# Designs tried in a protein design run: designed miniproteins, single chains, continued (2). Part 2

Each design is a single chain, and the fold is of that chain. pLDDT is the mean over its residues in the fold that is shown.

## One batch from the design tools (miniprotein)

Design m4039
Fold by ESMFold2-Fast:
Structure m4039 (fold): chain A 68 residues (1-68)
Amino acid sequence: DADQQKRDAVYGSVKEELLKSEDPVKKKEELIKEVDEAVKQGLITEEDAKLFKEVLEEVTKEILEEKS
């Protein structure tokens, strides 16, 4: 299942990056910017970008709720 494999990879990568950051919100913004630039350059699809952004928002909220 390529879609599930991609989602698992994105979730793991995003969670690792956000947990390493002192400011998950700022890191989320940086990653969203990178994704938007990749779409503009044709390196990824809008569907890939949407999945990445959904995972970023979900993981960021989870981390923030645990911190507060």
Scores: mean pLDDT 77

Design m4040
Fold by ESMFold2-Fast:
Structure m4040 (fold): chain A 90 residues (1-90)
Amino acid sequence: MEIEELEKKLEEALKEGNYEEAIEYAEKIAELEPDPEIRARGEATVVLEKYKLGLLSREEFEAFLEELVRRGHLTEAQRERILEQIRAAE
């Protein structure tokens, strides 16, 4: 229930370009994962899933990953690996 509502709000925030709120919703979704490593991957994975479904542009997706790096939730190396995964799926 709570996860579904947070996912919808995350999707809306990303489409509006409100990356600050999008990060907050992704963080709340990840907070439901007790493992810190899974939480960090969860934030990036949620955004990646939305991008693969065509709900986000590439520019929006890349900007969100950059914000995660800025906040310390994602390393530059992890961001690079995610972008490589996207390129391979194109």
Scores: mean pLDDT 71

Design m4041
Fold by ESMFold2-Fast:
Structure m4041 (fold): chain A 96 residues (1-96)
Amino acid sequence: SYQDNINTLNQIISMLNDIQNAQTQDAANSKINQARAYAQAQYNSTTDPKMQAFLNHMISRLDQMQTQSLDSQRHQAGVMIGMAQQIINAYRNQQA
């Protein structure tokens, strides 16, 4: 359902906020690993093409972030939060 997808995206935003607020690269890497595992599990269980496209992109970005600086990791987390918010807004508009 659209509401189930919105709930999943809100959980993803929470996890990405943990990356964005990380004070050390080790903390950021730990949160990146947690977010990647969650995104992979959601990708494997979703049949929604919009969710599949976003989660696939997120997994790819999280993999790239593993070798980047803390500032780059925090910036990319912020970008993905913006993308997740746009998808939530699209689902909310379809429910209205």
Scores: mean pLDDT 89

Design m4042
Fold by ESMFold2-Fast:
Structure m4042 (fold): chain A 75 residues (1-75)
Amino acid sequence: MKSELEKLKEEADKIYGEIIKQVKALPDREKANELFEKAMKAKIKFDQAVENGDLETAKKYLEELKKILEEVRKA
């Protein structure tokens, strides 16, 4: 089954895609690069947690991705 883990993966993919879209629109190239690196690192950790079936760690990195999206929206 693992419907919760699949839902987390779908949500993280959507958030990551939105971060990348927003980062590309940022006029500040240095800030754009910083936010992109943060998002990529968090997504890699999220994907590793999903592959390992670690639901709690996956939730933690999904929250990090949400925080990064808030940062990029304020930029």
Scores: mean pLDDT 82

Design m4043
Fold by ESMFold2-Fast:
Structure m4043 (fold): chain A 68 residues (1-68)
Amino acid sequence: MSEEELEQKVLDELEKTFEAIKAGDVESAVQHLKEALKLYSQLSPESKEKVWPQILEAIDALARLIAS
């Protein structure tokens, strides 16, 4: 898997996380975020810095959903 393919997979899992959050599906959101974080851990430092703001948004959105 190339770095670009790995980055795209992280973004795809984050998109699924946001869709699950919008649906109120905590279990699905946690599962997709967990996969995104697993894939994110394999990225280069440069790609990590690029993707991190979207990961933070997903974590914040999930935290707000759970706290509701």
Scores: mean pLDDT 86

Design m4044
Fold by ESMFold2-Fast:
Structure m4044 (fold): chain A 100 residues (1-100)
Amino acid sequence: SEAARDRQKLAEAEEAIRSGDPEKLVEMARQLARDASEYARKAGIEEASKLFEEAYKTLDPELFRKAAELIREHYRPDDYATGRAVAFAEAAALLVEKAK
């Protein structure tokens, strides 16, 4: 159910992008930032988790992209946590850019 829940969140992010509603875009970006921070922590990438916490507060898309790059350095093909953290970071960056 975790994988299904995460797929649903990404689908909700895509719907927010299609809607163009800045409030929904920001809300969804913050939800993805929280989840990405937790996945980064589970993967042991504390610096990326900190960047997601700052991105949650500032809504700076560059911080989401920096966090994703750090996680990619530690990516393992069978690691669910790193894969989801990257996916959520990239989606959150797009949501924040669309909200501007």
Scores: mean pLDDT 80

Design m4045
Fold by ESMFold2-Fast:
Structure m4045 (fold): chain A 77 residues (1-77)
Amino acid sequence: MIASPGEIRQILLDAGVSEELTEKVMQLLPGLITKDQAEELARLLVNKSSVEEIAEVLQKIPGVGKEKALEIAKKIV
């Protein structure tokens, strides 16, 4: 189920992502994501996971290829 922008923000904040990083993510996301994808992204951000791991989650967004996902992940991290 696709999450609303407000739900994505809340998931990130509840997971312990800072308000500043949450807003940065919201500006850089290329489209809407599911609640499960938002929760996985939040976990990766809190754990300071690699650009490659973050890019793998972003690749699940329709229309986002590997190269675009890596570009966005680099800007988030």
Scores: mean pLDDT 79

Design m4046
Fold by ESMFold2-Fast:
Structure m4046 (fold): chain A 104 residues (1-104)
Amino acid sequence: AAGELRALAEAIETLAEQLRRAAEAGDLEGAKALGRAAARATRQAARVAEAAGDEEGARELRELAEELERAADETRDVEGARRVAELAERAAEAVRRTAERLEA
């Protein structure tokens, strides 16, 4: 479980970096696609956390995934794209914290 969560955190971190570059380039469709991908990875992390018995971590990750997907869908400008990137960074951090708890 912890190893799977670390891999998902790394994937979301990579997506967040790509999201920041898309925002800087004004690529709103790319930012939406990357944001949806980050939401799916965060939702996968929630399932891994739930299977490992971290019900509170799973709930937090599901809420972040929903917020991230909504922000991606609502993106209309560069500021919106930057917000999606910030949410993806927060999601990656939450997944990493969940992995650390399961490794203890």
Scores: mean pLDDT 88

Design m4047
Fold by ESMFold2-Fast:
Structure m4047 (fold): chain A 59 residues (1-59)
Amino acid sequence: KEVALEQLNKLAEEYGLEPIKPDDSEENVREKLREIAQKKGLPKEVADELAERFLEAMK
């Protein structure tokens, strides 16, 4: 749970995005991961799968 949030925030910081808080909505997490994936050149399908995995780990 905490490890997943830390990893996501580390990626967000690397790409100049604002950090995600534990109480942020699932939609905010999905949007953030889509933006990171786009900047890394990853397909949308990979971004959506990563978002699902991070959301599951944050529960």
Scores: mean pLDDT 69

Design m4048
Fold by ESMFold2-Fast:
Structure m4048 (fold): chain A 55 residues (1-55)
Amino acid sequence: AAAAQKLAIAIAKTLLATGSLSDAEIADLAAKYSLSLATAKAIQALVSAIVAASK
């Protein structure tokens, strides 16, 4: 739970600052928080939808 929340916050910060997140950046964040790439991609999809809805 805590690792997933930290990853979600990191993804949200990157998307709000740059507008995009590369596959390499997602893989690096997944490794940093000890999450699978599949879990990181699922969190990215959810966070991207929330960020888009807030604009």
Scores: mean pLDDT 79

Design m4049
Fold by ESMFold2-Fast:
Structure m4049 (fold): chain A 55 residues (1-55)
Amino acid sequence: SPQLQAEIAYIDEQIATLRGLRAQHADDPEVVALLDASIAELEAQRAKLEAELAA
């Protein structure tokens, strides 16, 4: 599905942005923890969409 591929690409861009923010805030453990939680959630959503694309 072109829509699923576009959604996965958008999530990849979001993860890249959050990883960049994590690097900028590496000395702030509270911010790092929040960003890690957000990245993990996006990675879980990405995996679910890839499973739907493969079906």
Scores: mean pLDDT 89

Design m4050
Fold by ESMFold2-Fast:
Structure m4050 (fold): chain A 87 residues (1-87)
Amino acid sequence: MAAEEQLKLEKEILEKFKKALEELYEKIKELVEEGKIEEAKELYEKAQPSIEAALEQVLAATKDEALREEARKAYEEFKKKVEELLS
């Protein structure tokens, strides 16, 4: 029971992390679509330390290795999408 509760909590933490990444991506995309490329770059650069800290918190809270890998991949995919958007 406790292990199932822990896994559920870890999945919820990962989902919140992914939602935070998607929300940030949408904000950056909106700025780019408005032609505010420099503001989009500044938002990304300022947010990056906070996102990296959030990833570390997710990894520290998560014992399931598959969920840990999913968190890392979500962050890597997010970075690639933003870099492509700002290119």
Scores: mean pLDDT 84

Design m4051
Fold by ESMFold2-Fast:
Structure m4051 (fold): chain A 72 residues (1-72)
Amino acid sequence: MEELEKEYKELAEELERLIRELQGLGDFAGVDALVARGKEAYELYKQGKIEEAIELLKEAVRWARERVEALR
């Protein structure tokens, strides 16, 4: 449980960092999409579905990294 909570928090921080990168690149649509996914993951976390929340954050982080790379 504690290890999954740590992984969730680290992924949430990485997502927040990538949101800031997309803001710097002027990709407001990408920012909106990631904020929405972050909220979905947080709702899953609050429901005790921590593993599902982590998987959603992993997908959001992967998508965000690909989008940052495409905009460079």
Scores: mean pLDDT 84

Design m4052
Fold by ESMFold2-Fast:
Structure m4052 (fold): chain A 57 residues (1-57)
Amino acid sequence: EELWKELIRALNEGKLSKEALDLFDEAVRAYAQGDEETAEKLFNEALKLIREEEKKR
């Protein structure tokens, strides 16, 4: 998924706040447990935060 790749790229570039990292980690845990709906929601929340943070460059 393009969303997943964008999140991984931001993570590797060190562009994630602690809040975004926590949401990302929680989403990964939910996905691993088979709760895909919760994972998708949390991924979208993390992505939203990342995009807002990137605008502050």
Scores: mean pLDDT 72

Design m4053
Fold by ESMFold2-Fast:
Structure m4053 (fold): chain A 63 residues (1-63)
Amino acid sequence: MKEALREAAGRGEPERQRMRVRLIDELVAAGVPATEASRLVHLIEAEIEGDEEAVERLRAAAA
């Protein structure tokens, strides 16, 4: 998951957005609630971009 998002981010905005939607859809299909799936994908993206404030905010939302 993290590697796929990192690779998509390196290829530009349209590819990153497509990968984000695909990963959320895959998690939902696997039984993860849509809200949790979205949070997990955004958390991984924030980690890849080094946005520590966004990472802490998203982790707090899960607690």
Scores: mean pLDDT 73

Design m4054
Fold by ESMFold2-Fast:
Structure m4054 (fold): chain A 92 residues (1-92)
Amino acid sequence: GSEKRKLINRLIGLKLRLIGLELDLELLEKELEKLKEKLEELKKTKPEDDPEIKEIEKKIKEIEKKIEELKKEIEKLKEEIKKLEEKLEELE
């Protein structure tokens, strides 16, 4: 039936979107790790009020915010996928 095909196509689209978001999350987490390492190195040689330290701390906060927003989007998408998979199982 056409309804089952529509649900399958939607589910595939959501799963592809989920893969894309999980890859974006991995890239942001790697960038965050590199910035934190750079911050630790700078803190060894420069005072805490150094402009370069403040700039990196600002970038870290911006990336952490993006990571939190992306994690929330991923959780919502996983819930939607689960609900569609449950509906698809009921239709057999």
Scores: mean pLDDT 88

Design m4055
Fold by ESMFold2-Fast:
Structure m4055 (fold): chain A 60 residues (1-60)
Amino acid sequence: SKEDLIKEIEQNLKDFEKEFEEKLKKMKEENVDKKLIDQYEEEASLIIEEAKKKIEELKK
């Protein structure tokens, strides 16, 4: 159902956000270049934004 699809996307988004936070912490601990960290954060933000837009589309 549409509701099941929304729940799946929301769960995948939560999993992605957790994975992103752990990887970001590791990159900072390993003294990865600030520009690469910023790029990774920007790419993750775009993925999150697209997922949220998809959820909103499905709720219509």
Scores: mean pLDDT 84

Design m4057
Fold by ESMFold2-Fast:
Order: C-alpha cells, then sequence, then structure tokens
Structure m4057 (fold): chain A 70 residues (1-70)
C-alpha cells in the first residue's frame, strides 16, 4: 500500500539521519584533534552525499503524503 511505502521510506530516512549525526560527530572530533585535512575532506564529502540523499527522500515522502491526502 501507499502507507506501507511511506513507512519504509521514513525508516530509511531515520537511518540516514542517524548516519549523518555520526558523521557530524566524527567531523567535530577530528577538527578538535587537529586531524589530517585530507581525512576531514573525505568525511565532508560523505556528509554532502548523505545530506543530498536525505533531501531527496524528504521530497519523495512529501509527494507520496500529498497523494495519500487526495
Amino acid sequence: SLEEKIAELEATLARLRAELAEVDAELAAMRANNADPRRIAILEARRTVLRSAIGFLEEVIRRLREELAR
């Protein structure tokens, strides 16, 4: 059902948000500990990919919820 599809996407979104929180925490720790700039850049790239995926899923869920409301 449409409701089941929304629930599955919301579960995926929750997982990606948790992953982003972990990456943000690791980046904060690395910056505080004068870590290698190259390693920081790799995590910043991963953060960018996660943020894009989250934004895409939020838009998909929004559209599906609009369909459900019709």
Scores: mean pLDDT 89

Design m4058
Fold by ESMFold2-Fast:
Structure m4058 (fold): chain A 92 residues (1-92)
Amino acid sequence: MREAIEVDTEGAMYMMKVAVLKLIADTAEKKGDLESAKKALQEAIAYAQEAIADLRARAAASTDPEARAVAEAEIAALQERIAEFQARIEKL
């Protein structure tokens, strides 16, 4: 059934999940478990991409210029995080 979630809550959940996956990757890498580190980083990238898709859809549906600007800023931040994680995977 339809869920009614605040934009702030949804964004916070995606960011929290990305942060937890980064911690999992950091811990695995310190233990020499490069496969687990790679999987965690790949999952973090997937969640960041889902967040970008959701933010783009919300920005397109919004008539509020301020809400659009906030969504665009969040998309840019998520794209930067994806680039960081991709570069990290290459070095594993």
Scores: mean pLDDT 76

Design m4059
Fold by ESMFold2-Fast:
Structure m4059 (fold): chain A 90 residues (1-90)
Amino acid sequence: MEELAKEVLEEAEKIAEELAKKYGLSKEQKARWEAEAAMTLIGRLPLPEEERLKMAAKILEEKAKREEASEELKKELLEAAKEARKLAEE
């Protein structure tokens, strides 16, 4: 799971960087698109829903720890991670 989560984060960062260069996105906008890209990639993985939700929570938590540009985005990422964790435990 850790290696796969790293691959998802790296691909999401690449996608967001390309979008930021093309559309002139701010650091906050780029970070939001990185989170969205990561969630989209996780949704396409051939894994059970519970495992996808656990990975989503872990990735969102890691993104929140690295977020220094926006307290609002950090809070949103942490709340999304909490919801994903809750759904995975049901």
Scores: mean pLDDT 76

Design m4060
Fold by ESMFold2-Fast:
Structure m4060 (fold): chain A 55 residues (1-55)
Amino acid sequence: SLAEKLLEAFEKGDYEKAVEILSSMTSAEAQRALEELRKKYGEEKVKEFLDKITK
């Protein structure tokens, strides 16, 4: 699953890989994956992550 790949990239801090995975997802898939990240790691961690990858 793409969501599982994204979670792995996030926990490894592999922001480049996470960008590649997110760009391969539909908007609905990306939204669900981000909700899973927020549930597991919290909103602040996800916000920091998104801020890093939009640099």
Scores: mean pLDDT 78

Design m4061
Fold by ESMFold2-Fast:
Structure m4061 (fold): chain A 60 residues (1-60)
Amino acid sequence: SGHEIALAMAERELAELVARGLISEAEAQEVLDLVRQGRFKEAGELLHRLLREKGAEEEI
């Protein structure tokens, strides 16, 4: 199903972000929990915010 595919993709992407040090394991788990609950908009907003706070330092 689309939900299962989205969960698998999110899990892989979040694991990669943790491995790169861009987010913590706890932050990745919080995003993944939102995806598991079908709260995709909130999951995307949280992930975008976390990445912006850690990545936007080079654009300023």
Scores: mean pLDDT 75

Design m4062
Fold by ESMFold2-Fast:
Structure m4062 (fold): chain A 56 residues (1-56)
Amino acid sequence: MSLEEAEKAVEGSKKGIEDAKKLLEDGANPRLAQGALELAERELKEAEETLKKVKE
């Protein structure tokens, strides 16, 4: 994976977290919104770890 690809993955995951937080704020479906947030947070962590490996 290139550095640019890893940086884009991190950026995409951060947007996923923002979208999930907006779903929680809306309150229309808290259970699904919470699940989406947990998944997005996990994806961000994995993307950040990948970015660290690419930089090293």
Scores: mean pLDDT 78

Design m4063
Fold by ESMFold2-Fast:
Structure m4063 (fold): chain A 62 residues (1-62)
Amino acid sequence: MKKVDELIKAAKEGKDEEAAKLAQELAKGKNDEQVYLISLGVLLAKQGKLEEARKYLEKAIE
């Protein structure tokens, strides 16, 4: 789950390219629903909603 923490940090800090790379790595081999949850998590992290972002990203990776 360390990649989830890295993604949340990158998104919060506005590191768009790094956040996109981390999101794509997490999305590898995932279905459309899981990819949607990853995208939602990134969006929430950018908005500073870190607890909600973590919940969605963890659901996508479970």
Scores: mean pLDDT 81

Design m4064
Fold by ESMFold2-Fast:
Structure m4064 (fold): chain A 64 residues (1-64)
Amino acid sequence: TLVEELRRVAEQLKAETDPERQQALLDEMAGLVLDILRTGSPEERAEARRIMEETLDALMEKSR
């Protein structure tokens, strides 16, 4: 599912240290989020939001 792909991309992004790879993963994540918002159920949209929040928190922690 799109949510499963989003979680996979988010985990890859959190583990990635190469800036070019991070940018590609961010672009892929953004596309998946937009697709889920357009086609997903309320539950899928809620899960996508949770994945985004977890991913942003993890990236902010890494920048410290």
Scores: mean pLDDT 80

Design m4065
Fold by ESMFold2-Fast:
Structure m4065 (fold): chain A 73 residues (1-73)
Amino acid sequence: SDLARAQQLVKQGEEAFKQGNYEEAAKLYLEAAKLLEDVDPVQARRALAYAGASYWFAGNEKKAEELFAKADS
């Protein structure tokens, strides 16, 4: 299911983030958010926030700000 796949992607994103692979983590969290947007909007917004944080640590402040704004909507 989309929910199960999204949960797997979140776990992979968490692992990538812990390893300092911030761009990869952001990409994984964005994929999870996309799968969750129509299934669980609360989890989708959370994944967008994690993607934003990941881009911030990667030094991509513009993408981070865009994703934080989207997560806060």
Scores: mean pLDDT 88

Design m4067
Fold by ESMFold2-Fast:
Parts: sequence; C-alpha cells; structure tokens
Structure m4067 (fold): chain A 64 residues (1-64)
Amino acid sequence: MEESERYAVRLMAESLVEAVRHDPEEVRRAAEFLGISPAELRERVRADPEAVAREILARGLAAP
C-alpha cells in the first residue's frame, strides 16, 4: 500500500472511532454507505477500524 493510502486509512479509522463515540448521525451515514446496520458498523469499528476504513475507501474509489 502506498503511504498516501495508508495515511487516508489511518485518518478514516480515527474518524470512525470518534463517530462511534460522539456522532451517531455519522455512524448512520457510514452504515448506509456500506449497506449494513449502524449496530453492525459499531461492532466492525470496535473489532478492526482500519478494515472498515479500507472498505469505505475501496467502495468510494469504485463508485465511479
């Protein structure tokens, strides 16, 4: 992975952790973007926030 991509993943992972703590509306939007429930998003972020960040970035790059 290129350094710019690693940096983007880290920033998004940090934003997701903060959203889970302080911004339920952002959690809802991210869950809708991934096609999962807010509860599932919270579980995934707690387990592996970088994996969730990578999935969001990959879908953002693919559409279109």
Scores: mean pLDDT 77

Design m4068
Fold by ESMFold2-Fast:
Structure m4068 (fold): chain A 94 residues (1-94)
Amino acid sequence: LDEKALEIIQLATEASRVLTNPEAKKLLTEAVQKFLEAVDAYKKGDLEKAISLFEEAIKYLREALKVTTNPEAKELIQKILDIVEEFLEELRKK
């Protein structure tokens, strides 16, 4: 989990450098914040809260992807989305 969180932070930092759209940057920032809150909830054993926060992170990532026009930034955001979705799927399977 900590390794995946670090990877997401690194990808988000790279995407933010390439992004010129303020709306996309805001959505990406919100997605990362919700993801980190979800990780904290998971570590505290609050699985329902963690799942809800991961779903919110995914919604923000999808919105960021829709408003992003730069292909390089789209690829980075998609990688973040894939990692968050894989983690959420694993949690739901228990």
Scores: mean pLDDT 83

Design m4069
Fold by ESMFold2-Fast:
Structure m4069 (fold): chain A 108 residues (1-108)
Amino acid sequence: MEEKIKEAEELMKKGNDYYRQRKFDEAIKYYEKAIELLDGQSAEAFLNLGNAYADKGEFDKAIEYYEKALQLDPENTAAAENLARVYRLKGLPIPEHVERLVEKRKAA
């Protein structure tokens, strides 16, 4: 298990490098490989996959992957904030569970 985690971290780093270069399709492939290696048990990989789809304008896929990140990590404020942003861009009401997480971060 630890060897798979390290390999997944390396795949995530490569995905993040492509994401920064705005090579979103390449970033997605590396994030998907990390998710497969971790048997779908990575909130961070789903969050990054959602970010890549959002930046491609594929908002429905972005919503799907942000929700998967929140299923694994219900307190993931980054996923909640990005999910709320996508709902606003689509002109849709923000789900209550997402809005509550965004409010937790705003209370500073």
Scores: mean pLDDT 84

Design m4070
Fold by ESMFold2-Fast:
Structure m4070 (fold): chain A 62 residues (1-62)
Amino acid sequence: GKEKEEKENEVAKKAAELFKKLGSSDELTENAQEGAIKARELLEKGGSAEEALKIIEEELSK
């Protein structure tokens, strides 16, 4: 729905900013993809954008 798409776009924007701050590498790209998948699953289950961002931050910090 509309709200869900807005939450996903918000998370995607903030994830892109985090990715830029950490630089770019193949390893970071893999971690970003895993974080995005987990975040999307959480949003599908009714989680918040803030919780989804936390998942992405965790994956990117590995």
Scores: mean pLDDT 69

Design m4071
Fold by ESMFold2-Fast:
Structure m4071 (fold): chain A 93 residues (1-93)
Amino acid sequence: SEIEKIEKEIEELEKKIKELEKKIEEIKKEIKKLEEEIEKLRKEPETRENILRIIGLELEIIGLELDIERLKKEIEKLKEEIKKLKEKLKELK
């Protein structure tokens, strides 16, 4: 059945969205740990070594935030695909 094929494709896309959302939450937890490390370093003496370490961690956070933005864009594309499939499914029912 064409209906069954579309329903299965929707379920697979919804599962992929959940996996990407979980990955975003894992990256957010990593960012939080890096922010906590920066806060600890900011309480230490303002040495050149500590300043460079903070800059390195801030750059790592920026990279992770860009990864979240890429994943969010992928989720939005998958949501649009699901919407089109649901519209096609309504025409067949």
Scores: mean pLDDT 90

Design m4072
Fold by ESMFold2-Fast:
Structure m4072 (fold): chain A 62 residues (1-62)
Amino acid sequence: APPRALGSGKTNEEMAENIRRALEEYGLPEEAEELAERMKKAKTDAEKSEVVKEAMEKIREV
């Protein structure tokens, strides 16, 4: 399925899980763990958006 859920979720944990799932689906398990952890640690909406953009960039390169 397309990664439409990359930036969705009620909490940082839910958004992190969505990013992890999307990257694992595209065969990027190391990036999935790294970006999910970064999302959990994000303090601002700008930081969360940056993680989502990086996840999309990684998927685009596959």
Scores: mean pLDDT 74

Design m4073
Fold by ESMFold2-Fast:
Structure m4073 (fold): chain A 88 residues (1-88)
Amino acid sequence: MAEKKKEEEKKKKEEKEKEIKELEKEIQELIAKIVGLEIRKIGIELDLELGEMDEEEAERELKEIDEEIKELEKKLEELKKKLEELKK
């Protein structure tokens, strides 16, 4: 009886560790996307200051980037919460 219960606990632990690693990878990927969008935002702001981009187009793109960053940040918080629950 003890060995069968130990094998089931080991499988659950291995599945949990796999889920943790997958969540950590998704978190890293989301952070990379957010950083990429922030870099793009800086580029647009610089192009606008230099007069190389239309003001209306720059404002539109900046708004879209800000909205995308907010969505990614919300998803990041949800994944971090799931990771904390799995680490219990």
Scores: mean pLDDT 80

Design m4074
Fold by ESMFold2-Fast:
Structure m4074 (fold): chain A 57 residues (1-57)
Amino acid sequence: GAAAEAAAGEAAFRAGDLGTGARLLSRAVQIAGTEGAIAAARKEGGDLAADMLRAGG
């Protein structure tokens, strides 16, 4: 799902695998339809924001 792809993409970026990170985040954006909302939910909003994003997308 979008949250899992976003988490995997972030982990890849942190590991320095920019290609894998970009691909996974692009897939997450396609699934959810909102790149900023996914990033905000994971980085600033924790579980609540992620759950709200999941319910809305």
Scores: mean pLDDT 68

Design m4075
Fold by ESMFold2-Fast:
Structure m4075 (fold): chain A 72 residues (1-72)
Amino acid sequence: MKMELSEKARELLRKAKEYYKKGDNEKASKLATESGRLALEAGDYRTAGESASLLKQLGDNKTADKFFQQIE
């Protein structure tokens, strides 16, 4: 179960990075937020941290800081 959530989170993060590369910041932010939530639920703090870092790059400091607080 948790491993499947981690796999899903990693896939969502990959898609978020692709949308960010294309300049679709709205889709990138949505997917990165979903990735971070699933990663935290799975205990995958690596993926959660990467999702939070992408959210900071997108200007969503509030959501990013919330995720970093749950990792640290």
Scores: mean pLDDT 83

Design m4076
Fold by ESMFold2-Fast:
Structure m4076 (fold): chain A 71 residues (1-71)
Amino acid sequence: AMEDLEKGKKAYESGNYEEAVKYFREAVEKSTDPKVKAEAYRLMAEAFYKLGNIEEATEYYQQAAAVEKQL
């Protein structure tokens, strides 16, 4: 989970936003840690925003906020 989050961040920094989304999605699926899930959702939202997918970006910002309320 943390390794997937780090791989996603590296892809994001390199401008590979679609690859970043893939790794962040894997981080959410494999992690039981709400902090990791919230960070991954926020980063997916940022990546979708960079891709121009505003609808998906909004959805993942809302997912991050929902998880953060439980922290």
Scores: mean pLDDT 82

